# Designed miniproteins, single chains, continued (3): the designs that were tried, part 15

Each design is a single chain, and the fold is of that chain. pLDDT is the mean over its residues in the fold that is shown.

## One batch from the design tools (miniprotein)

Design m8525
Fold by ESMFold2-Fast:
Structure m8525 (fold): chain A 69 residues (1-69)
Amino acid sequence: ASDEAIRLAVDAIRRNYNKSDIERAIAAGEALARAGFSPEEVRDALRSLGFSDEAIEAAVEAARRVLEG
C-alpha cells in the first residue's frame, strides 16, 4: 500500500479508537474510498495494518458502496 493510503487509514482508525476492529476497518475503508483509493488498495492497506480477513472484507464491501454512490 502507498504511504498516503496507510496515513489516511491510520487517521480514520484513531478517530474510531473506541470502536470494534471491524468498525475501525470499515471507517478506514470508507475514508480511503472517499479519497479515491480502489477496493484493492483498501484491502492492501488494511492487510498491512494487521486487520483480520473478516474485518478487511467488511471494509472492502463498505468501500465499494461508497464508490458506487
Scores: mean pLDDT 85

Design m8526
Fold by ESMFold2-Fast:
Structure m8526 (fold): chain A 55 residues (1-55)
Amino acid sequence: MSITEILKELAPLSPEEQVKYFESLGVKLSEEEKEQIKKGDFETIMKVLEEIEAM
């Protein structure tokens, strides 16, 4: 799955829904990463997207 396609799926989601979406893809998020994503931290979101790209 490409980062571009994942970003399109994330665009309509709230920050809480984005965390659930990443977990649904099998990503193991730390508690700190979950909190940063909920705050809309773009750097943390991009790091998670890179992890998904590597899967």
Scores: mean pLDDT 77

Design m8527
Fold by ESMFold2-Fast:
Structure m8527 (fold): chain A 64 residues (1-64)
Amino acid sequence: SLAERHVRMARAHIDQARQALAAGDTDLAKEYLEQARRHVELARELGADPAEVAALEAEIDALE
């Protein structure tokens, strides 16, 4: 579904943010986390699993 695609895109951006943080690039990490948040919000609006949405939000919050 389109919701599942946005969940996958959010996960990809979270992974990119983790890689940026490991490299010491906090500005790039913040950019990826903002992209991840946009995809999480779209997934929520499109009816993604609320537990999966909450888990992604928690991961993003932990990295900020």
Scores: mean pLDDT 89

Design m8528
Fold by ESMFold2-Fast:
Structure m8528 (fold): chain A 60 residues (1-60)
Amino acid sequence: MGGVLTPLEAAIVRLLVRNGPLTQSEIAKALGVSQSTVSRNLRRLLERGLVTREGRRYRA
């Protein structure tokens, strides 16, 4: 995807497409990163319309 997504942003989108709606904590555990790192990347993905927030969960 070149300059469209960072590797971590792409990994989050793929995880959500494959596994359905997940919480920030579930994404962090699945990818082996901190919740703060996930939060920062989810904000960017939300701003770009690549994910949506449903209560505590996110979907692509």
Scores: mean pLDDT 81

Design m8529
Fold by ESMFold2-Fast:
Structure m8529 (fold): chain A 76 residues (1-76)
Amino acid sequence: SKVPKEVLRKNAEADLARVEELIERAKERPLSAAEATAALLLAVAAILEAEWAGDEELKRRAEEAREELKKLLEEQ
């Protein structure tokens, strides 16, 4: 891999944190199309980065965040 696993894990954590911020925002108001798109892309990035880093727990957290985000977007 061209990217060290530690860098991938840190990127996954940062992307997941941003998804969690957007999830909290979605609970307060409907997300714009741009915010929803960014949140979905960040969630996918976090899952892949966690998987490539070999961090099973972080991957599961990212997958849970993606499912929560999908549910919130379907309710808008």
Scores: mean pLDDT 87

Design m8530
Fold by ESMFold2-Fast:
Structure m8530 (fold): chain A 66 residues (1-66)
Amino acid sequence: MVKELLVKAGIPEEEAEKLAKRLLEDPNDGEALKETLDLLLKKGLSIEEARKIVLEAKELAEKEKK
């Protein structure tokens, strides 16, 4: 689920898979969350949309870990 969210947001599948694995291991990995935000901003998303996707990815990772 986390990987699919990131791919739909415009992150390449290979990078989304790596980030999803890190977030599933630790949903509070600040470096992984920042890297996700930076990638979304580089793809041209607004700060508001990028932050929303990062928060959704974090929530999905926490839910999957449970």
Scores: mean pLDDT 80

Design m8531
Fold by ESMFold2-Fast:
Structure m8531 (fold): chain A 80 residues (1-80)
Amino acid sequence: SEEEVRKLIEEARKVLDEAVSKGNMDAIREAAKAYAYALNALRKLRGEPVFIKIVDPNWTVEEILEKAKEELERAKKLVS
């Protein structure tokens, strides 16, 4: 749902903010990827064009969300 995608965007942004506050460049990179994937999932859900340099335009919303979740988990491990 759009609500689930928006919650993931908010979580990714919070992790990104934490990574920035800690000055952890690796965590910033992974959190930024999670955020970018989550934003592309929202675009796909709305029938908007995705950024093809970030996601495959043939990926489903679910596939893009899986990528966002994977990068978010990596970012969380790096800020721990």
Scores: mean pLDDT 84

Design m8532
Fold by ESMFold2-Fast:
Structure m8532 (fold): chain A 65 residues (1-65)
Amino acid sequence: AEKAHQEMLKAIGEVLRVIGEEIDLELQDLPKEEKDKKLAELKKRLEEAKKEMQKAAEEYDKIKK
């Protein structure tokens, strides 16, 4: 029970961290090429984090029914 809850919180935390980094990056005065590269990397991390969140939610849901 607690493990599934912790995994869900961890996954949510990662999603929020990536979103925060994306917002911070958009506010920075960086060259377009560097910004685009970092944004593409963040988008990949966000998709990965979303998949982890979905997996954790499914495991959590199994316990809660």
Scores: mean pLDDT 74

Design m8533
Fold by ESMFold2-Fast:
Structure m8533 (fold): chain A 56 residues (1-56)
Amino acid sequence: MQEEIAEELAREFGVSLEEARRAVADAVAFLEGFGVEPTPERVRAVARTILEVNLR
C-alpha cells in the first residue's frame, strides 16, 4: 500500500522515490496522530498536499 502510493506520487510529481516515501510516511503519521484511519485514499490526499506545498 504505502510503497505503491509513494511510487505513484514520485511519477506524478516528478520527485525522487525517497521524497515521495517521506511524504507518505508524514501523511500516515499525521492521520494516526489525529485518530483517523490511514486508508489508501486519505494517505494519497495528505501526501499529495505535502508534496504540493514542498514544491512551491
Scores: mean pLDDT 80

Design m8534
Fold by ESMFold2-Fast:
Structure m8534 (fold): chain A 111 residues (1-111)
Amino acid sequence: NLEELQKKMYALAERLKKLGYSRSEIYEEIRKKLNINWSRSAISKRIEEGKKLLEKEKEEIIKKAKELGVSDDLAELLANSLLSMYINDQDLSDIDKLLEGLKKVKEIEEK
């Protein structure tokens, strides 16, 4: 699945950047970890497309949360947290804790 690969490439690039890897080192690590023999230009384009895909998914999460009566601020917090979890390759079991936390904040806002 090309779209999933592009999102994973962006997530990996963001993690490596946080670890202090240079742009050229990021391309080489992506080649090694994903077992691909693509040019730097091709990898760069796929990283950009992966970023766009994740931004669209963020917008859809915000839209769905707002449709469920979540405030704009909480919808954005939820979407940013889910995006951060994906980028950091974290277990989605943490989403249940995040959703429970948002419910508690919503209860406070309704009082």
Scores: mean pLDDT 77

Design m8535
Fold by ESMFold2-Fast:
Structure m8535 (fold): chain A 73 residues (1-73)
Amino acid sequence: DLEKLPEEAKRLLEEALERLAEAVAAGDYERALSIIREMAERLRELGVPQELVDEIVRLLAERVSHALGVPLP
C-alpha cells in the first residue's frame, strides 16, 4: 500500500517521478533506468520493505518501457 509510505519516502518518489518525466520527454532510457535504481537504493536506506521497493521499481520500469516503446530490462 503506497499510501502508507513514510512522508520522506513519498517525497523521494515525487522527486524521482519528476526526474523520470524529464528523462522520458528526452527519450533517455538509460537516464530513466539510472533514476529508478537511485530511487530504489534511497528507499532501502529509509527502511522501506524490500517487497515494496521491488513493487515500486517494477511499476516505474513498466511505465518507462511503455512510454519509450522499449522492452523491459
Scores: mean pLDDT 78

Design m8536
Fold by ESMFold2-Fast:
Structure m8536 (fold): chain A 99 residues (1-99)
Amino acid sequence: MEKVPELIEKLLKSKDPLVQAEAAYELGRLGHPEAVEPLIKLLMDPNADPLVRIAAARALGILGHPEAVEPLRKVLQNPELAKDPGLRAAVEEAIKAIE
């Protein structure tokens, strides 16, 4: 629990996409529900690096919270986000992992 706020800060505020992606995966691994909302925020952010959005989708799949399903489906319906085949694959895999 003590690491979750630090990881959320790295996820949302780091200027390095690799640091953000690593934070997303670690949040998924730790399994704390507090990570769901920040991960959805980056998943839906068109200004986030594609690497970070893919990591957020995969982390949401690992967390397995049903509330992430609708935001993940919205990514597939958004042409700006769905144009990335890597993001589409990560989102489809995450939805299958949750449901």
Scores: mean pLDDT 82

Design m8537
Fold by ESMFold2-Fast:
Structure m8537 (fold): chain A 62 residues (1-62)
Amino acid sequence: MPELTERELEILEAVVESNGDLAAAAKRLGVSPSTISRTLRRLGLNTTEAVRLLKELRREEL
C-alpha cells in the first residue's frame, strides 16, 4: 500500500471528503482540479473508485 506518497494520499482524502467533487477537493488543497485529475489517472483510479476505497479505509481507521 505505501506506493502512495503523502501528497497523493492528501489528494485522495480530499476527494473522499468532497464525495468525488474535484473542484471542492482542489479548493481544500489549494491546487487546480486538473492536478487532482492527473494524480488519480497516474494511480489508475477513477474518482468514484477513489472515493469508495478511501471511505472503506477511513471506516477501518488503520
Scores: mean pLDDT 70

Design m8538
Fold by ESMFold2-Fast:
Structure m8538 (fold): chain A 68 residues (1-68)
Amino acid sequence: SLEELTRKVLNLIYRKADKSTIDKLIEQLPDEVKEKVKEILEMVEKNAPSTDITKKMLEVLNLVRELG
């Protein structure tokens, strides 16, 4: 499902997993979700506060649930 794929991508980003794997999975997401997930990736790369990253991840998961 879209939610399962999105959760998998977010988990990999949070753990700073292999970038090529992350990029391939991001390309499978719808454009609206893709752009938000890319923002989270940049936040993690810039070492943004964990609370800010978690809030953004929850916003993306809520968006995915609303899309069905």
Scores: mean pLDDT 82

Design m8539
Fold by ESMFold2-Fast:
Structure m8539 (fold): chain A 92 residues (1-92)
Amino acid sequence: SDAAEEAARHAQEMAQKSGGEARAEVRGNEVVVTLENAPVPLQAGAIAGAVAAEWAGAEGSAEVKGDTSIVRVRGETPETAARGARAAGEGL
């Protein structure tokens, strides 16, 4: 799903612009954004991103472990996951 790959790239770029080290990957109908050495505002952005993904019709979750934050966006289809991941990126 090219849409999910594009959304993952967008989320990664938004997180990087906020001063974090970010990686995004697509796992079937799920987009996972991992933030390392994230400053506190970007950690709050991870939570906001998960909420934004849910408002876009995907399943969003955020997990914070020390300086690492993980945002997961899952959809029933790759297109739903892509919409959720784009919304999550706007929250970062």
Scores: mean pLDDT 75

Design m8540
Fold by ESMFold2-Fast:
Structure m8540 (fold): chain A 91 residues (1-91)
Amino acid sequence: MKSVEELVEEMEKLMEEIRELAEKLMKDESLSEEQKKKVKELLLEAEITYGLGLIALGVGKLIKDEEFARKHLEKAIEELKKIKEELKSIE
């Protein structure tokens, strides 16, 4: 089982990769306005998912429930992986 610290590091790495991919796609002049709108919407969903993961980490720490934090971080990581694959499919 991954530790909470390992899950936070995985989530942060995924978010960095998503931000870099979105920035690259937004600078691509060959992309349509519809494709660029989808990139913006996927980046917003990723930032919301990341924020909720960090909030769940804070809540878990406050109530001393590490399993609560872990479950929400794992869910955030799965959602971020899906968003990353959708961003890759736009190319």
Scores: mean pLDDT 88

Design m8541
Fold by ESMFold2-Fast:
Structure m8541 (fold): chain A 69 residues (1-69)
Amino acid sequence: DTRRAEEAARVAGRSLEEAIRAVREGDYDKAVEIAKRGAREAAELLGAEYEESPDERIKEMLETLAQQE
């Protein structure tokens, strides 16, 4: 199953929406904090899922996240 990978995608999407709202409010520091937090949470979920159920799709997602700075 890929439930954690799907949850990671939802976390990333939600964090982007929250960051966009912060930008609209002029709070750029908050937007950066939200984006970084979302990326960390998504990476943790993908890592845990891959350990229990190795899957090529999860590997691709982890490789994509590893390119983030």
Scores: mean pLDDT 70

Design m8542
Fold by ESMFold2-Fast:
Structure m8542 (fold): chain A 77 residues (1-77)
Amino acid sequence: MEEEIKEIEKLIEKAEEGDKKALVEAVQKLMTAAQKAEEEGDKEKAIELYERLLELAKKHGLDELAAVVQEQLEKLK
């Protein structure tokens, strides 16, 4: 998971440089990692990953994704 997060961070960096493919891949990997953390019962890690995904979604104007992620965060509290 730690190594996977590092990979996601590199994708976010590329997305900030304008790489649309990196943005899509970062979103997909963050969503998958957050869902896996939920399945494993690691609420703290799931919240952290969803918060990162929410920040990425807001920064890039992905309003629909941001709304879905906010709903997931509310359920995890």
Scores: mean pLDDT 79

Design m8543
Fold by ESMFold2-Fast:
Structure m8543 (fold): chain A 55 residues (1-55)
Amino acid sequence: MLSKEEAIEALNSKDIDTLIAAYEDLQKHYSKEELREILEQVTNPIGKDLILSLL
């Protein structure tokens, strides 16, 4: 499981493999409330869309 900080960094990454790995970890291990907290810190539009797909 990624830490909240590691998840934010991964979702702000330009590396597609890093984004996919973060998405899978979020889907498996994070609550809706934790996903909302991460969403507030993510600036990458693709990363935001991935989190929104889990909400």
Scores: mean pLDDT 81

Design m8544
Fold by ESMFold2-Fast:
Structure m8544 (fold): chain A 64 residues (1-64)
Amino acid sequence: GEKYKVTLKEKPAIDTKSGKIYKPGETLILEDIKINEDGTLTGTDVETGGPVILDASSAEIKKL
C-alpha cells in the first residue's frame, strides 16, 4: 500500500499487537494509514508488520 514517513512530535505511538512504545522524536514508516474520527492515526509499521496507533495532531506525515 501507500507508504508514509511519520515523525512523532509530542506524543508516543504504540504498536497495539506487541505493546511496543515509540517515543516522541522517533520516526516510523507506516503503510496504509487511516485518520480516525477521534483524531487518532492508524497504520502498519513496515519494519514489524504490526498495527500502530498515534495522535494525528502531534505527528508530521510525509508521503513516500
Scores: mean pLDDT 85

Design m8546
Fold by ESMFold2-Fast:
Structure m8546 (fold): chain A 59 residues (1-59)
Amino acid sequence: SAARARAAAEAAARAGASPETADKAGVYWLNGNPEGARRAALAGGSEEGAREAEKMAAS
């Protein structure tokens, strides 16, 4: 779910994790959504990739 992916990324970021770690948390959710995962990869990963995937899931 988009909410779960966002919550995971937010929690990681607040814990002081790198953007890469936050992105990984979001990408795990996207393993069930090939298109979302592809878009996250195209965004170049990190926090930006997680945000992009979240936006797509929300739309």
Scores: mean pLDDT 53

Design m8547
Fold by ESMFold2-Fast:
Structure m8547 (fold): chain A 65 residues (1-65)
Amino acid sequence: SAEDEARLERLREIAERLRGVPEEELRRRLEEIALASERSEEELEEGVAAAGLLAEREREREAAL
């Protein structure tokens, strides 16, 4: 759907912005979003993108072993 396509595009854009961010900073930001009493749609999308990047980096570490 157009809504799903728009969401995937936003997630890709957020992921590209976050790609250069250190792992510890990504974890901290994800924790902040997870612990927030209220979350915006933008914060939820940022959280999803950050979690995806953390999972990608973990897979890269496992592949290097």
Scores: mean pLDDT 80

Design m8548
Fold by ESMFold2-Fast:
Structure m8548 (fold): chain A 54 residues (1-54)
Amino acid sequence: MEEEIKKLVEELKRIDAELQAARDAGASPETIAELEKRRNELLKKIQELEDKRL
């Protein structure tokens, strides 16, 4: 579980970097929304794994 959470956190960091780059580049609202959706899905998975630790 710890390694799984770590991998998801690393993926979250990558998505955060892509979101920042997309915003800085003036990407379309659709592109921003897609990246935000992926970020939210990763956050949900991290939360579910953390909940299983207890």
Scores: mean pLDDT 80

Design m8549
Fold by ESMFold2-Fast:
Structure m8549 (fold): chain A 92 residues (1-92)
Amino acid sequence: MSPAEAAARAAATAAGADGMGALWRRATADAAELDALSAEAGTRVRATARRGLAEVAELMAAGASLAEIEAALAATEADVDATVAAARAAAA
């Protein structure tokens, strides 16, 4: 590949790894708070995050573009946020 293609690949991999780490830390913190309301709620948040992050990891392994990786991270974040919001609404 060209140096520009190699640089783009490296940037996509770094952004994906950073995004996965940030998302997992946030999801784990939200799940820990929900564990106090329901162990099942915390488990659902962790399961949603793990599934989405597994899909992001597969995209990265397949050499997906930065845009594809960012879109998958955003979709996973939205799924986690929706799961957290639903659990909190059910507890209110």
Scores: mean pLDDT 84

Design m8550
Fold by ESMFold2-Fast:
Structure m8550 (fold): chain A 60 residues (1-60)
Amino acid sequence: SMTEKLKEQAIELAKKAVEAEKAGDYETYKEYDEQLKKLLETLPEEDKEKVKKEIFKIRK
């Protein structure tokens, strides 16, 4: 579904943001983080909360 594709894109953006942050590339981190925030706002609340939990695990 479209929602599943958006969730996959959000997880991918989160991973890229974390990689940039760990590399000290703050500008790239900020770009991916802003794209992630915009994408999350397009998701239904249930799916947004599930994605946020997965992102939390990635950042840990």
Scores: mean pLDDT 83

Design m8551
Fold by ESMFold2-Fast:
Structure m8551 (fold): chain A 60 residues (1-60)
Amino acid sequence: AAREEALRRAGEVLRRGYEEASKVTDPQKQLEILRKAAEEARRILAEAGLPPDSLVIDPT
């Protein structure tokens, strides 16, 4: 279903962002990566008609 697919995609985006952040040592760059991933995940959820808080997303 579209909801299940959106949750899966949002989760994958967050996982990828966390992995990328863990590979850099610059705190500012880590926050940038995490924030970008969180915003992409929220957009995916919104496109599927889900509230942005369907996942606990913290950009910091």
Scores: mean pLDDT 73

Design m8552
Fold by ESMFold2-Fast:
Order: structure tokens, then C-alpha cells, then sequence
Structure m8552 (fold): chain A 60 residues (1-60)
């Protein structure tokens, strides 16, 4: 639903802000939860979020 996608967008935005602040552990956790939720509503979006999470893990 539109509401479910909106929640994922908010979570991704939070992860992005945390990553820009250098809070990689917090950003990774937020992306992980966002991907888990996205899998039930938009599997393709979940894959994109998982990719972002893995890229942040490489920066640690």
C-alpha cells in the first residue's frame, strides 16, 4: 500500500542522514529494518536497500 511504501521511504531517509553523519552502525541497522519491511511490500526496493547496507558495511 502507499502507506507501507511511505514508511520504507522514511526509514531510508533516516539511514541516509545517519550515514552522512558518519553513524554507520546506526545507519546499517536502520537499512536492515527497512529492507526487512520492504520485502513484504516491494521486493525490488528491499534489494536496493540491502545493497546500500552492504556498501556502508564496507566503509567501516
Amino acid sequence: SEFDEGIVEIMVALGEVLAKQGKYDEAIEVYRKAADYARTVNPQLAEEIEKRRKELEEKK
Scores: mean pLDDT 80

Design m8554
Fold by ESMFold2-Fast:
Order: structure tokens, then sequence, then C-alpha cells
Structure m8554 (fold): chain A 71 residues (1-71)
């Protein structure tokens, strides 16, 4: 449990750092891995949407934004 929670926190942090540095592909990978550990992580869902939008992947971004709104 704690190990999984720390891994989730590290992946979300890495994704957010990737967004700040403009590594949108990296951000997508980190947030997708975070969602494998917790499919309902609102921060990961919202920021995955932002990364996908920055990559021009608007339909995928909208799906993740809608999932985040349902939480």
Amino acid sequence: SLSRELELAALVFAGQASLVFGDYEGAVRYFKRALELNPEDKVALENLGKALEALGRYEEAEEYYEKAKEL
C-alpha cells in the first residue's frame, strides 16, 4: 500500500515536472502509469488531458477531462 502510494506520488510529480519543461510525451507516459496504479486520480486525469491537448490529441484529452469531472 505505502509503496504503491509513493510510486503514484512519484509518477504524478514526474508528469507535472515534464509538463513544466514542455516534455508533453513524457508527461503522457508518467500520467498513464499513475492511472494504472489509481484510475481515479483526478490530478493525473486532468494533467494527462492538458498534455494530450498540448500534443494536439484533442479527442483523447476530452475523454480524460470528462473522467476527471465525474469524480
Scores: mean pLDDT 89

Design m8555
Fold by ESMFold2-Fast:
Structure m8555 (fold): chain A 70 residues (1-70)
Amino acid sequence: MKIEVKEGTTIKEVAEKLGISIEDAMKNINGKIVKPDTKLKAGETYTINFYEEKDGKLVKKTIEIKAVPS
């Protein structure tokens, strides 16, 4: 899934918008742990990998987030 957000959007706001836990958003941004208040920079693309439980199995989900200039 690919989404676009404005620059200055925080990781916490992204997690809330996507309905994922803030902890999952923090752990997997481009393979690096980031803080909830980390602001996205214009022109950057961030990839969040998280696991969702479905039918007793963990399914890997990938979300691509692009920050656009305000």
Scores: mean pLDDT 72

Design m8556
Fold by ESMFold2-Fast:
Structure m8556 (fold): chain A 64 residues (1-64)
Amino acid sequence: MKELEEKKKEIEEEIKKLEEKLKTDKSLSEEEKKKLKLEIEILEGIKDIIEGVIKLLEEKEKKK
């Protein structure tokens, strides 16, 4: 459980860094911007999966 919570936080921090780069880096090409947006979407999807797994593990702990 703690490992998944740490991984979720790492992904949230990575998303924040990519979003800041997308907002502040005026030298990015349109293709680079599209790639960053795609990477953010992928990371958000992974975060949602991790959150779902955490909820399942919490539910299993409640049944003890």
Scores: mean pLDDT 78

Design m8557
Fold by ESMFold2-Fast:
Structure m8557 (fold): chain A 55 residues (1-55)
Amino acid sequence: MVEKAIEQLRGVGERVPELREKTEETIKALQENEEEGMKKMEELSKEAERLADER
């Protein structure tokens, strides 16, 4: 399931360029500690949705 999470993170980085660096950091976290990486991914997803809603 880590691969699917990585694909979703790449999508977030493409939709919100400002979050691209954070998506890369989250991908590394997922590879090192999947549980902590998933929490970071959830936070990024909420941030991306908030930015998309404002547009």
Scores: mean pLDDT 72

Design m8558
Fold by ESMFold2-Fast:
Structure m8558 (fold): chain A 84 residues (1-84)
Amino acid sequence: SEEEKKRLEEEIKKLEEEIKRLELEIGILEGLIGILRGIRSLVEDEEVKKELEEKIKELEERKKKLEEEKKKLEEELKKLKEKL
């Protein structure tokens, strides 16, 4: 029905907006990881280097979770588009 189509279009739009938000957050984390890796390459202090490595790992784990969430939303988006 026309009403079912409108509901699907609204759900698709919401998923697309959430996917774009996740893409932005992933991009920011990639940028931060790059900066920290750059700083780590310039640091001679082993303790500071270790702290930077721990922060990089934390950001990489956060990025991985967002990428997994994005993949789930992209799969859901594909299913909804197939119903149109």
Scores: mean pLDDT 88

Design m8559
Fold by ESMFold2-Fast:
Structure m8559 (fold): chain A 55 residues (1-55)
Amino acid sequence: GPAAVRAAEREAARLAELSGDEALAQEYVDAVRKGDYERARELAREMARLAGVEF
């Protein structure tokens, strides 16, 4: 829903700052907008790996 999308946008901004990958952050928001939470988790793991943290 709209609240989940707003939360995803804020988290994406944080992840983009940490990983330096705004394209992955945008894909994460799009996955949440579609309700594809499994894909969103996959993208979050990828961004965490780029930041040097395991998810």
Scores: mean pLDDT 74

Design m8560
Fold by ESMFold2-Fast:
Structure m8560 (fold): chain A 108 residues (1-108)
Amino acid sequence: MERAREEAALEAELREAWRRMAEAVAAGDAAALEELARELDRRAAEYEREGRLEHAARFRALADLARQLAEILRARGGRADVRVSLEEDPETGRPTLVIEAPAETRAL
């Protein structure tokens, strides 16, 4: 039970990082995305040092995505016409960030 709780805590932390990323994109907050990327990189480095390469890879992937989203927001004047949602993969149960770039519309 204790190991399952520890793994559940890590998965919850990853889900929270996905949620923070989605909220920052929805808010057009590039600075929040850059801060999140820095935090995720440091955590990835810690897991890598502990030999938890799979967890490190997940955090690095999120950090990389957060930086890319921050660049997109900055390129668009601090706003992105992007819809972001969190969806659970029914087969794996893992949280997935779905990013949609809608066609340019005048009604927002």
Scores: mean pLDDT 69

Design m8561
Fold by ESMFold2-Fast:
Structure m8561 (fold): chain A 70 residues (1-70)
Amino acid sequence: MSDEEIERVANAVRAYLENVLGFSPEEAKAAADEVRKRVREYLEKNDVPEDQIPLVVGEIAREVIAKARA
């Protein structure tokens, strides 16, 4: 289910930013929320096969982390 994958990755991004990179809980939450939003918007506009959803979610997560680190 795409919602479960989105939540799994968003939570992983939050944990990574907060516990590994030392971001504040608020900044880590904002990044996780951005992952959720961007993935949902992408899936609504694009016909993505279910087997490709993890790749899309992972790619957006990487972009969000890169932006947060800039």
Scores: mean pLDDT 81

Design m8562
Fold by ESMFold2-Fast:
Structure m8562 (fold): chain A 85 residues (1-85)
Amino acid sequence: AQLEAEVAALVKAGVSQPKAQEFVQAYHSKYPDHHPNETSLGVAARLLSNDDVSVDEAVDFAHKLEEDPVQASKLAAEAVKKANQ
């Protein structure tokens, strides 16, 4: 099933199975008829590897990456600049 494939992709990227299931359930609950692509799932997995990032925040960011890639790219670039100072 599509949802099982999304969970498997997150687990392969290093997300725990319960957290991956929570993300997929929350994503499809908030954004019915939307499916995160491989790029969005990869970004979500990196966000979810940070214990300070909630599943809800990762869901919202993944959706924004698909709906507004330009804004998502700006946020990613700013995060890199801040980290590299």
Scores: mean pLDDT 73

Design m8563
Fold by ESMFold2-Fast:
Formats: sequence, C-alpha cells, structure tokens
Structure m8563 (fold): chain A 70 residues (1-70)
Amino acid sequence: SRIEELKKRAEELLKEAREYLEKGDFSKAIQKLTEALELVREILRLGGTDVARKLYEEIVELQKEMMKKS
C-alpha cells in the first residue's frame, strides 16, 4: 500500500521530468528527478527493493537522455 503510493508518485515525477526535458527545461527536469530519487530512497527504506531498483533504472536512463541533449 505505502510502497504502491510512493511508486505511483515517483512514476508521475518521472513523467513530469521527461516532459520538462522535451521542453528543454533542464532545471525543472533535474528538480523532478531529485524528488523521484528521494521517493526511491524511501521505497528502499520500506523494503521495496525490486520496485526501487526498477525506478532507479528509469532515473538513470533519463539522466543519460539529459546528457545527450546538453
């Protein structure tokens, strides 16, 4: 339940980060990624290891996209 709520929140933040990246707003994209990473850390603290690993992989992929466009 708590892990599912945090997962949905993190997925929404990653979607927003991608939208900002597409608009060229790197500062806001970074802000949203930072917020998503905080939720991933909380999911890990709650024992959601598999969920956290998958979300972390999505964060890393989006960071790679940002570096390619910078």
Scores: mean pLDDT 85

